Designed miniproteins, single chains, continued (4). Designs and how they scored, part 63

Each design is a single chain, and the fold is of that chain. pLDDT is the mean over its residues in the fold that is shown.

## One batch from the design tools (miniprotein)

Design m14167
Fold by ESMFold2-Fast:
Structure m14167 (fold): chain A 77 residues (1-77)
Amino acid sequence: DEIKKKLEEFKKNLKETWELIKSDLTPEQQELLEKAFEELIALVERMLKEGKKPEEILEELHKKLVELLEKLDELKK
């Protein structure tokens, strides 16, 4: 329950960041990021069901999302 709250807050913060950077991305980059985002959220939710530690779940999600943003930033030039 507490884990879900923290995950939802993390997702909200990321969505706000996504909305800010969306206008700087091409439509194809936006689509790629949105699909990857959905897959990452589904993965983290599965990890929660598996009983992974909240710190591990959040760290994994954060790393994957940062990696995606860095990859997209390299491409948008």
Scores: mean pLDDT 72

Design m14168
Fold by ESMFold2-Fast:
Structure m14168 (fold): chain A 60 residues (1-60)
Amino acid sequence: GAGGLAAASGIHEGMKLGLSLEEAIKMIEDSGKASEEALRAVKEAKDLKEALANALQQAL
């Protein structure tokens, strides 16, 4: 769904900018566009790559 796409876009942008996982998550939370489920999924990730995969799964 749209909330998962918003989270995935935020993580991808964070990766491009060289942000940490924590910084990318904060950016996504501050945007307010991610779903609650997508935010939980990215917070469970150990790194940006896993966070992107988790967010994309929530986008489907």
Scores: mean pLDDT 82

Design m14169
Fold by ESMFold2-Fast:
Structure m14169 (fold): chain A 72 residues (1-72)
Amino acid sequence: AVEEAERIVREAKKRAEELFEKAKKEKDAAKAAGLALRGVGLITQGVLESRRLGREKGEPEAYKRALEIAKK
């Protein structure tokens, strides 16, 4: 469960970082905001999925590890 949670959150963070970079270079403020919000949404979904997985497997460390990766 912890390994799966790490994969989920790392992948979400990688996709979010691509969106954040695109947002920084976007000339349209509304489009830039939309890209940034999408990035935050991906990380949030990854963390929530990791929490669900940890609960189902009885491994609370999955959620803690997901938060550590998302925060950094």
Scores: mean pLDDT 80

Design m14170
Fold by ESMFold2-Fast:
Structure m14170 (fold): chain A 92 residues (1-92)
Amino acid sequence: SAAKAEAEATLALAEKQARELLKRARELYEKAGRLDEFRREEEGVRQVLETARAYADAGDARGTAAASSAAVIQAIGSEVHGRLLLERKEKA
């Protein structure tokens, strides 16, 4: 269906964006010596993307868009937090 195709496209873009954001976050957390905390952040984003996948599999374009947006926002938050951790370490 058109709704399923739209949901799949939305999820694919969000998965790519989240992956790139988490890659940057990982480097920041690693430099800060907080890679264990990054693994928890990465797992959190993965769980939200699994929710988006469930909506996409059901052909729910609205649910997929909402969960996909949440995953990307969470991944952005992980990069921002990683930068903050590194800044605090450099001032210690």
Scores: mean pLDDT 90

Design m14171
Fold by ESMFold2-Fast:
Structure m14171 (fold): chain A 91 residues (1-91)
Amino acid sequence: KEEELKRLIEELERKRKELEKEAEKLKADPSTPEEKKQEVLRELVETQAELLGLRLTGLEGGRQLAAAAVAADESLLSPELRELAEELARL
């Protein structure tokens, strides 16, 4: 499971970096619709939350925070991030 955890963290880090670049480009372009900006920022927040949870999986608090985040704000977390949080809680 440790190797799988490292792979998941690595994948989420890449996704986060790509979303950060996208968000920066959208911010620099004044013609970008607000909905588009919000969507990218939301995905960035979701990815950051799950990445934080995974990085803290060695800590009991980290798992609890990831589960609480998924439960508390379904509107921000995608179904895939919820699935990752569930796997994280099983660690």
Scores: mean pLDDT 62

Design m14172
Fold by ESMFold2-Fast:
Structure m14172 (fold): chain A 79 residues (1-79)
Amino acid sequence: MPSKREIILLEAEATLYRMLAYQLITHSENPELIKLGQKILELVDRFEKAVEAGRYEEALRLHKEAKKLVSEVKKLMRQ
């Protein structure tokens, strides 16, 4: 079970991922970036619901998947 401080940090990172996802969906002309933004937003929403339900193992997995997609966004933006 993660500590309260760890959960707060993960929620803070999830907020940053949500902001990035909205920026991609609303301002990007690249359909791949828009699709990645939509997937990140879905994972972040599911992460928040998992945390609220006390499903911490699921929440950690969802956060890790969102982090991977954010990494993919950064790679595409550098290519």
Scores: mean pLDDT 85

Design m14173
Fold by ESMFold2-Fast:
Structure m14173 (fold): chain A 58 residues (1-58)
Amino acid sequence: MEEAIKRLEEAAATAPTEAARTVALAGLGQLKDMLKQGQPDEEAARRALAAAERAGAL
């Protein structure tokens, strides 16, 4: 989870397009909210990273 959040933060900062940045930021927000609720989900983390990769952010 923490590693996924770090990768999404870097992806959002270096994203080549607005669309890619938006996908990375959406995933980042979701994972941070899950951590705040004390309910991390590794599958959600993998999906967020995969979505950012497909969008060209990773």
Scores: mean pLDDT 81

Design m14174
Fold by ESMFold2-Fast:
Structure m14174 (fold): chain A 70 residues (1-70)
Amino acid sequence: AAEAAARGDASLARLKEAEEQVKNGTYKPENDAEAAIAVVAAYRLGKSREEILKIAEGFPAGQAVAEILT
């Protein structure tokens, strides 16, 4: 089984929430950390590089994560 520390569990819960919002097209990142989480969620959902970069638009850390994943 995958073992996750309490810190990791919190990150996974946030990622699952972001995945649901990205899937429904309702996600609204308010800062760079939220944008990075949304980028990871979009990548896991199989979004294209173009869509992932669009999600990261205006957020430097989100853009860096998008470039690493794509």
Scores: mean pLDDT 70

Design m14175
Fold by ESMFold2-Fast:
Structure m14175 (fold): chain A 91 residues (1-91)
Amino acid sequence: MKDEEVEKILEEGYKIAYEGMLAAGESEEKAKELADTVVETIRKGYEEGKSPEEITQQAREAARKKGEELGLSPLAIDSAEASGRWAASNI
């Protein structure tokens, strides 16, 4: 896949995670921080040549860990994990 196509998928993944967390009642600051963490985890996995399954697992773990650190609701964390899985499966 070309880097431009990867960036487009990551941008859509960020948007889905961010909007989903806002819909769950989280603040813009926390939503951005978690969405950024998930997207950067996927980018790093792709750059390291990891499989889509490995990238998906790492994105889910990053979303859960960071979401818990930020004190997000389980519903917001689930939204971020789902977005991360979607993005990882499309790169």
Scores: mean pLDDT 81

Design m14176
Fold by ESMFold2-Fast:
Structure m14176 (fold): chain A 90 residues (1-90)
Amino acid sequence: MTTEDMIERMEEEAELARESNPLVAKLAEELKEFIKENPGDDEAIRRAVGRAQMRLAAHIVATNPDEEQREDARRRLEELARILGEPVLA
């Protein structure tokens, strides 16, 4: 998955959570700022995007009142944890 794809997924998660949890949207915005400031550092960006995406998904699972949104976030969290080789934070 490219950096563009990861940013897009982050934005989708933020959009999904925007009306239920604006903090999630703000975190995604800060990630995009990080990418803007570190262009061409694909490894750092990729890892940062993945971790931020996991954090956003975990936050949605913990705080979002919408069951459908929580289910989608749970799936993404588990997928990202596996891809990054990192444990899911409780």
Scores: mean pLDDT 69

Design m14177
Fold by ESMFold2-Fast:
Structure m14177 (fold): chain A 85 residues (1-85)
Amino acid sequence: TQERRAFLERLRQAVEEAIRRAKASPDKTISREEFREILEKHGVYLSDVEIDSMFKVFDLGNEGTLSVKELEVLLGYIDHEIARL
């Protein structure tokens, strides 16, 4: 739907900003709290369950943080979901 497309485009923009911040970070990660702030800045409001599910799938061994590589995987997932609409 167009509503889902608009949501995914906002999520894509948030993930792109998260990648930029992670690349600038000494440890090349962002925290869950930082990611939530970036999401909200871009108008993406996810429940705790939705955030937890996303971190569980894309965290790949670091509890509560996302690396550049993990964020790039998430970006690829978003692009795939947009392409399916």
Scores: mean pLDDT 78

Design m14178
Fold by ESMFold2-Fast:
Structure m14178 (fold): chain A 76 residues (1-76)
Amino acid sequence: AKELALNARKAIEAIKKGDVETFKEYLDKIVELSKEYPEDTLRALQKILDIAKKENEESAKYAEEGLKRVQEILDA
């Protein structure tokens, strides 16, 4: 939970700075955490997507891809 919250905060900071590469790094860490915290990860990624949609299109695209990756892990 604490690690998920930290990575989500860093992902949001990267989005607001327009740093897509740093955002992708934290997004990958968040997706990996879905194996331990699936519901919390889905909620975190949904919030990240909502923020990304307001800040920049490229970050929104990667956040949407991250949500799909987590949903696929949960459906497996």
Scores: mean pLDDT 81

Design m14179
Fold by ESMFold2-Fast:
Structure m14179 (fold): chain A 78 residues (1-78)
Amino acid sequence: MELPDVETAYEQGVKVGRALASQPGVTPEEARAALREVAAAIPDPEIARAYLRGVAEGAEEEGRLDLAAAAREVLAEL
């Protein structure tokens, strides 16, 4: 996955966060592992951080605070 800018990365992250939150079977551990893999595939650290911030916000909006925390943990590793 290659994202052209910070704004696009954030918007895509929000969509992904909302999608993950809509799946009641997704665990924070699974989300953290998947998000680490995605972040590693994004060569620009600022774009990766924007994406993860988006994922955290999208998950939080859907009430999945556990998934938002997982995304923030991956963000803190960058």
Scores: mean pLDDT 82

Design m14180
Fold by ESMFold2-Fast:
Structure m14180 (fold): chain A 84 residues (1-84)
Amino acid sequence: SKEERVLELLQEGSLEADRLALASTDPEERRRYVLVGASFGVAALHLIVTGDLEAAVKLALRTVEENPDFPAAQRFRERLEELL
């Protein structure tokens, strides 16, 4: 379903952010990636609890737009926009 695809994408984003946080030796960079991962997690939880697909996608898009230095941010934005 479309909801399953959004959830998978949000989980992919959270996993990638967590991986970058664990690989980071700089505390500030680590904090930034932890917050990015948490933001994707919040969007996923919102989707699971409310079923509001549009709100979950918009939350994820905001995370990507606020973090353009996140690797593959442009790819994530494109994939999320196609789900609206």
Scores: mean pLDDT 82

Design m14181
Fold by ESMFold2-Fast:
Structure m14181 (fold): chain A 81 residues (1-81)
Amino acid sequence: GDLLAKLQELVPELDEATILKAYEHLQDVADRFDLSPESLLPHLIVLLRSYVLSGEPYVPTVLPEEQQAVVEELTAFLNSL
């Protein structure tokens, strides 16, 4: 879908298989937290770009409670790669 193409454009340093896994995990997390994948896409992009630049996902020290759980799930996925 359009979201996958956007991920490939915004994080060109990652291979297609890794981007596809990230996209599939984004949809799973969105479904589990009853959110749209589009609402989580900015958080995934920030985490993926931080991962590429430092080798470690960047998670802000203070997040709204509803966003913290989602970001923790996305960060755990990246650490499993």
Scores: mean pLDDT 68

Design m14182
Fold by ESMFold2-Fast:
Structure m14182 (fold): chain A 108 residues (1-108)
Amino acid sequence: HMEEELRRKAEEDLQEFARRIGEAVDNGDPEALRSLAEEMRAKAEQAKAEGHEDIATRYRAFADLARWLAEALEKYNGKAPIRVRLERDPETGELVLVIEAPPEFASV
């Protein structure tokens, strides 16, 4: 049951990180987002070392997103109209972050 416990803890961690990412974006705080990105990267490295590459990939995705959001907020002096929501993908059951941002943040 250790693997099930690890997956449950990872899901709880991801929900908490998503809330903290949303709060940092709402507060226009890029430093908080950079700190969250580093914390999530550490979690990803730990999961990978323990043989849980799927969990590690999820933490890395959240970390990369937080870093990207920090860079976007810094570019706009913390005034970018960005919204972040945590949703569960109905097809996969996985937690995903939904970003609502101005067109200037979209990749071409």
Scores: mean pLDDT 74

Design m14183
Fold by ESMFold2-Fast:
Structure m14183 (fold): chain A 73 residues (1-73)
Amino acid sequence: SLLEKKRRLAIVEASIAVLKAGIDFLRELLERNPDLPPELKAQLERDIEEHERLLEELEEEKERLEEEIEELE
């Protein structure tokens, strides 16, 4: 239903905002701490890549939901 899609869209949008904030935080940590141990830098870079992958999936879901909502309205 339209209402269910709008509710899901709100959840997806909130999740996107949280993931973007997390990515920004991790990037700031890397930029402000250039002397971090190489192992920790590699772990933070992997965490950023994983968050970016999840973000891409959620942004694709958002686009699909927006299209489906437009079709129902």
Scores: mean pLDDT 87

Design m14184
Fold by ESMFold2-Fast:
Structure m14184 (fold): chain A 61 residues (1-61)
Amino acid sequence: MVVAEIEIEGKRAVVTITEDSVDIRFLEPPDAAAVAAARALRDRLMALLERQKRIRELEEL
């Protein structure tokens, strides 16, 4: 599990990454650009988690 405070399009947010999920919570009210950027980031991280699960399974010796 990873928890990090980051800035998305000038808005502070907390990203929580688990084995099966990515959650992004804004600490400031997001505008449309921040919401769009957060959705894109979440989609990318979810795709990376799914890929990582498959790669890790294949790398196990």
Scores: mean pLDDT 77

Design m14185
Fold by ESMFold2-Fast:
Formats: structure tokens, sequence, C-alpha cells
Structure m14185 (fold): chain A 87 residues (1-87)
């Protein structure tokens, strides 16, 4: 639905904007909400969101990356995912 799509995009933007202030639990709850909303979207949009959640999980677990580098990578992933959802 258009409402679910808008909420997914808003959550991705919020994750990027507030990444440095969000707890791990808050990030995980946000990612679960995004994934849940995506199940109501067409298969291509659902696949794009699933890939986003998986890649964010990998970035978050990468101990070689600084918090600033993690934020930049997650911002790039979010921008790419939003572009795919607008296609």
Amino acid sequence: SAAALAEVKALLEELVANFESLSDEEIEKMLLRVYSLATTLPADAQAAVAAFVEEVGRVRKDESLSKEEKKKRIAELAARTIALLDA
C-alpha cells in the first residue's frame, strides 16, 4: 500500500538521521517494523527491503568500521533502497 511504502521510507530516513543516538534494541525494533511493513508490498519492493535489512546487519556487526563509517554505509544503503522503492 502507499501508506506502508511511505512509512518504510520514513523509517529508513529516521534510521540514518538518528543512527548515532539509537540503541541496538531500538535499531532492531525499527528494522523488524520495516521488514514487517515490506511484507505488504510487491515482491520486488519486499526483496529490496530484505536486502537492506541483511546489509545493515552486516555493517552493524563489522568491528573494523567506525560509527561514522557505519552511518555513511547505512545512509548509502537507505538511499539505494528508497530509489528502488520509487522505481
Scores: mean pLDDT 85

Design m14186
Fold by ESMFold2-Fast:
Structure m14186 (fold): chain A 61 residues (1-61)
Amino acid sequence: SPEEEALRQQARAETMRRVNEVVEEGERNGWSRDELDLALKRVTDEVSRRLAAGLEELRRR
């Protein structure tokens, strides 16, 4: 549906923005590769969970 596609596009845009923010934060604070990888995984996991919940909610309407 158009609403589902909009949610997917929003999630994609949010992921890109937040990944850039995390990389900049890691560079500023001298994070290790492991610390950066963990932070990036948290971002992608969070956005994926939120997208899944949003899609489920739309399908119930």
Scores: mean pLDDT 86

Design m14187
Fold by ESMFold2-Fast:
Order: sequence, then C-alpha cells, then structure tokens
Structure m14187 (fold): chain A 57 residues (1-57)
Amino acid sequence: SAMAARRAQLEAELERLRKQLAEIKAKLDKNPQDEQAKTNYKALERQIAQLEAELKG
C-alpha cells in the first residue's frame, strides 16, 4: 500500500539520520567546543524527532 511504502521510506530516512547523529556525537566527544558540530547535532535531533512523531502519528 502507499502508506506502507511511505512508512518504509520514513524509517530508512530515520535510520540514516540516526547514523549521522552518532557520527557527529563522536566528533563532539573529541571536540566539545566545535560550534558547527553542535549546530548540526541540534538540527539532526529536531529532524529525527519530527520523523519519529510522523511515524507514530
């Protein structure tokens, strides 16, 4: 169904973003003062939260 296809796409995107978040977290663990990495981390957290809400709703 179209709903199942959309859900699969959102789940794939969510997995990709979570992997990126983990990579940025690893960079921040090595350099906590990296302002660009902090900004990117917060942006990814928001995107992940939005996708998780869409998948639950």
Scores: mean pLDDT 86

Design m14188
Fold by ESMFold2-Fast:
Structure m14188 (fold): chain A 65 residues (1-65)
Amino acid sequence: TSREVGMELAGIGAAIDEGTELEIAVEGDTIVLTAPASDKEAVAKAEAVAKKLEADGYKVKLVIK
């Protein structure tokens, strides 16, 4: 599971490298996504990523600042 999470994060990182201000961290089996509240587009992208990960069965925490 942790190994699979690492592979998924690598794929997500590649998609986000298109200039999205989004931070990704892993705490145990939970994926934490942080997006700046001042950037509505980054927030929308974070929500989309969170939904995809939850659909795959991962626990996700979305943080907006």
Scores: mean pLDDT 67

Design m14189
Fold by ESMFold2-Fast:
Structure m14189 (fold): chain A 61 residues (1-61)
Amino acid sequence: SRADLQAQIDALRRQIDDVSARLQARVDAGTLSDDELRAAMDRIQGLSDQLKGLEDQLRAS
């Protein structure tokens, strides 16, 4: 349903914010390796792509 799509969008936005905040804290602390930074950026990109897909579905509904 449209409400289920909106709930998924809201949950993904919160997850992206949480992951980004944790990544920023680790960047500021100097505790990230290059491999960990790449993996975190790949994860954020994947979540962003998923969010765009759900937003497109909501617009089509």
Scores: mean pLDDT 85

Design m14190
Fold by ESMFold2-Fast:
Structure m14190 (fold): chain A 97 residues (1-97)
Amino acid sequence: AASPLTPLTPEQTQLLDVVGEIAPAIEAQYGTTIGVANTGPGTLQISVSSAGPLAAVVEATDILVQAVAEKVKIQVSARSASTVAGIPTVSVTLTVQ
């Protein structure tokens, strides 16, 4: 989807900053790789992947989302689990409120 021509809100900027601060700790703790994509105004998609078991990827995703929700008011939407290039991956869409 095309990005809007409006600037990011302070809440969207805070969400990006918080995810960027938390992600390295989660990656170190769970052995996961975390990707973030801007999916539209006020929304981010977070993808968590690991060569380990899917249960660890799910737990890492839940801890990341909870930690973000403690700092930024978000609504969790669209959650999926899949295998990307043979690697278990969980994707979650977060909407800033």
Scores: mean pLDDT 75

Design m14191
Fold by ESMFold2-Fast:
Structure m14191 (fold): chain A 78 residues (1-78)
Amino acid sequence: MEKELEELLEKLKEAAKDENSIEEVLKILGEIIELAKKANDPELMEKVAERLKKIAEETDKHKELIEKAALYLKQLAE
C-alpha cells in the first residue's frame, strides 16, 4: 500500500505540470485518498498529506486542488 501511494504521488507530480490534466489530477487524487482511507493508518495519512503539500508547492496549475486534498487527509489523520 505505501509503495502504491508513492507511485500515485509520483504520477500526480508529473500530471500536475500540465494545465490540461485536471481530469487526470482529480482521478489520481481520488485514488490516493481512497488508498489512504483503506489503510486506516493516521501516520500514513499524515505522510501522504505532507507529500501532497510539497507537490502543490512545486506546481502552479493545480495547487489549490492538491492543497485541498492534503488538508482533507490531515483532518482524517486527526
Scores: mean pLDDT 78

Design m14192
Fold by ESMFold2-Fast:
Structure m14192 (fold): chain A 68 residues (1-68)
Amino acid sequence: SLEEGARRLLRKAVAAGSVAALARELNVSPQTVTDLLRAIEKQLGVRLVTIDANGRISLTEAGRALLA
């Protein structure tokens, strides 16, 4: 399901801690990681992650709830 796919990506994002680290793990560009995260947020209608100026990934309250 879309939700299960989102959970898998979010678990990897949390474990990696940053867009750059997740991009290395997935063997894709940092832009591709950002696009994937934004695509799942758009499909679910809710913000799941916050990405700071240094590319650090943090979960929103909704993101934490999805992984609970």
Scores: mean pLDDT 86

Design m14193
Fold by ESMFold2-Fast:
Structure m14193 (fold): chain A 91 residues (1-91)
Amino acid sequence: SEEFLNAKFKTQEELNRFIARVIVANAAVDFLYEYAKKHGVLTPELERLYKEAKEDYQKALENVSDPEKALSYLDRAVEKVNEMERLLKEK
């Protein structure tokens, strides 16, 4: 909605940075998941991290009216992306 674009965060710039972070991080987790599938290295741990990251991204967007909560969920999703990268590099 127009209200969504017009300050769930303190400024439009803060909201735009949040949305950009969500888009980039969501693309990263999808890339890592598809990479694991294509190379036959998808483990139950990677599948769990992927599922939890997607849930955290959804919660971040659902909580956009509470910037601190939204950013907290986004940070949790990013941590799971970092863990997926670590696990894939160790294989």
Scores: mean pLDDT 80

Design m14194
Fold by ESMFold2-Fast:
Structure m14194 (fold): chain A 82 residues (1-82)
Amino acid sequence: MEKEKEAEEIRELGEKAREKLVKQAKELGASEEEIKRIEEIIREAERKAVELAREGKISLAAATLTGGILRAIGELIDLEIR
């Protein structure tokens, strides 16, 4: 139960980040392909982080999700400076 609770928390954080960053991308006039790319970056990081959390590797799970979020933010920066 404990590991599954941690995995659930990671999933919730990933979903909130995805919703927030997708909204920002839409406000910046991102194309459907650019939005899909941002979603895929976060979903892949969330999937890997959830697996790591289920293994009890909580710090690695958090780092993995954070890395994915930072990569998605990089895509938003590219939209802002183009």
Scores: mean pLDDT 85

Design m14195
Fold by ESMFold2-Fast:
Structure m14195 (fold): chain A 99 residues (1-99)
Amino acid sequence: MITIVTSEKNRELGEKLAKYLSEKFGIEVKVEVVPDSEVTGVIDNLLLPPNGIYFDGKNKKIYLGPGITEEDFEEVFKAVSAIVEDYLKGYKGKFAGAL
């Protein structure tokens, strides 16, 4: 099971991403909605831009930066799919990057 962590503003984006990832990989993907300040704090602490993506393989969490929007869906889905594929191949580490 992988959890997508996003702000309330991006709940619908996170739910759509979770559905598409679950269908593509045949795995359980959940959405955790947290305050904007929590997502911003994680992204900023990693020195990532607002459209940054962070994967914590230990906790199986993917953080979507606060600057990501619905228009970014295709790019986000591609980037997160690559992260999930590596995780399923045995990579349990961390990933940090921008779109």
Scores: mean pLDDT 81

Design m14196
Fold by ESMFold2-Fast:
Structure m14196 (fold): chain A 88 residues (1-88)
Amino acid sequence: SPLQQKVDQIIDKMDALVSQLKSLVDNKAPKDEIDAVADKINALMDEAVALLKQMPDSWDSIMKGFHVIALGGEVFALKKEKDKAEAK
C-alpha cells in the first residue's frame, strides 16, 4: 500500500540517520551536532508512528512498529553514551 511504502522510506531514512548519529558519537562530535541528528530521527519516528496507526493490524505493520521502536531505543542509547562521555 502507499502507506506501507511511505513507512518503509521513513524507516530507511531513520536507519541512515542512526548510522550517522553513531559515527558522530564515536568521533566525539559536539553535542549540538549529535542533538540535531537525534531531533531529526525523533521527528521521523513520530511521522512513522502516525502512519502505522492508520495501517491495518498485520505482521508487516507490527514488524515495522518494532523496527521504529528499536531505532528510537538506539537513539536513546547513543545520547546516553554521549552524556556519559562528557561526564567523564
Scores: mean pLDDT 80

Design m14197
Fold by ESMFold2-Fast:
Structure m14197 (fold): chain A 69 residues (1-69)
Amino acid sequence: AEELVRKGEEHYAAGEAAFEQGDYRSAMEHYIEAIRHYELAAKLGAPGAEDNAQRAREKLAEVAAKLEA
């Protein structure tokens, strides 16, 4: 569970960096991976992982809006 949270955090941070650089496709891919790792961690009972997944979903929605503009 801890390793999945860590992998989610690594992807979330990479997604944030890509988003700030305007690389919305890379940001999207990283946020999707962050969501997947956090959702699996939450399923395994990791505390706060569902809240982390929700934050990543919100960021993914922002990226999707940028890609459609």
Scores: mean pLDDT 83

Design m14198
Fold by ESMFold2-Fast:
Structure m14198 (fold): chain A 97 residues (1-97)
Amino acid sequence: DRERDRRMLRALGFSEEEIEALFRAYENKDLEALREFGLRIAERAGMVEDEEDLARLTPEQRRAIAEVLLTDSPSRLLAVALAAALGLTVEEIEELA
């Protein structure tokens, strides 16, 4: 639901230009852009204080968190961006989605 995703992203302080860039990155499977957006989403949502918090997670922990986000997320777009920020590849995200 694009309108729900837009409302959540606006609530997190993203501009309309940034929101359209995220939708474009999602459609184009632009992993680098998705990682950058996912980190900003996590920081603004209070999930992490900085990038170093993610660096403290093991690859197994990152994958487990990504599986939870991708299997039961109310927003596929946000779940994919967050999974990319956790270090998953496009192939890993597609397998879990």
Scores: mean pLDDT 77

Design m14199
Fold by ESMFold2-Fast:
Structure m14199 (fold): chain A 110 residues (1-110)
Amino acid sequence: GMEEILERLRRYLAEVQALLAEAKAIKAELEKVADTDIAKAKELLKKLEDILLEVEILEGLALIDAGVAKVIYGYVPEEMEAIIAEIQAILAEIKALLDEAKALLAKGEA
């Protein structure tokens, strides 16, 4: 039912929040090595790119579940809309972290 879809979205949100924490930790480590160990900085950047892809997949799954709710039940619950908005906010934050990491690596290689 609708509650099973909501429980699944709550799990996606929890996973995305954990991925954000991991992305922040990786970005902090990258800042320490960006000018001294370019090979390690590139490895950390790749990990950030992998995290971004995983969050994009989870956002896609959440949007599919919202579509299913609308088709089957005729509405999207406010909680589901709130979860999707939070996932999208975290996705934007991870994209910003990745852009900053790329800029640091480019400066380190110069």
Scores: mean pLDDT 91

Design m14200
Fold by ESMFold2-Fast:
Structure m14200 (fold): chain A 60 residues (1-60)
Amino acid sequence: KLKEILKIYLELNPDTVLSLDKLSEESGVSYSTLFKIATELDKEGLVIFDKEKKEVRNAK
């Protein structure tokens, strides 16, 4: 499940900032799918999603 994978990856790599555009290009997953997942995880307080920069990182 992509949402769980992204959550776990950021928990294991808390200093990493992921660009959704770059992640979409490298993974083949649509930007819209990644945006939806990042938005849901941010709403749940699990990640910080900067919509203007299109970047996601682990929450504190």
Scores: mean pLDDT 80

Design m14201
Fold by ESMFold2-Fast:
Structure m14201 (fold): chain A 89 residues (1-89)
Amino acid sequence: MEELKKRAEEANERFKEETAEAYQYVYKVAKEIAEKLREQIKANAPSQEELEKALKFLAEQEKAVRDMLIEKLQTKLGIPKEEAEKILE
């Protein structure tokens, strides 16, 4: 789950460009990883309580990655928060 932040950051570094498209792609990859983890959690959770706990934790990590990318769009590209949020939708 901390993997989402690391992989999003690594994908951004690989492109060498700090463009809106690069950050959109990083977020797309993070969402795809989160969806795969969600599928695995649903398939392998030993109880409903553990399922709910794991899904909540995954959602919190996914939000943290999104918030990080919004911050990078603002600080690196000078994009206002509302526009950065729209770019990642």
Scores: mean pLDDT 76

Design m14202
Fold by ESMFold2-Fast:
Structure m14202 (fold): chain A 59 residues (1-59)
Amino acid sequence: EISEEEVERAVQNFRNLLANSDPSLRAALIRLYDRDGDGTVSDAELREAVTAGLAALFS
């Protein structure tokens, strides 16, 4: 079972990865996960992506 704390930690780690990535990689990741097209990835969007990814891994 995936805990809420594990999801939050994964979201935070992904946020840090985005912040420390080169501009091209960061832009590509933002476009992939930016559901509303505002040029940013919200915590809700990241939580959904991380949760879906973890669920797929454990399915």
Scores: mean pLDDT 68

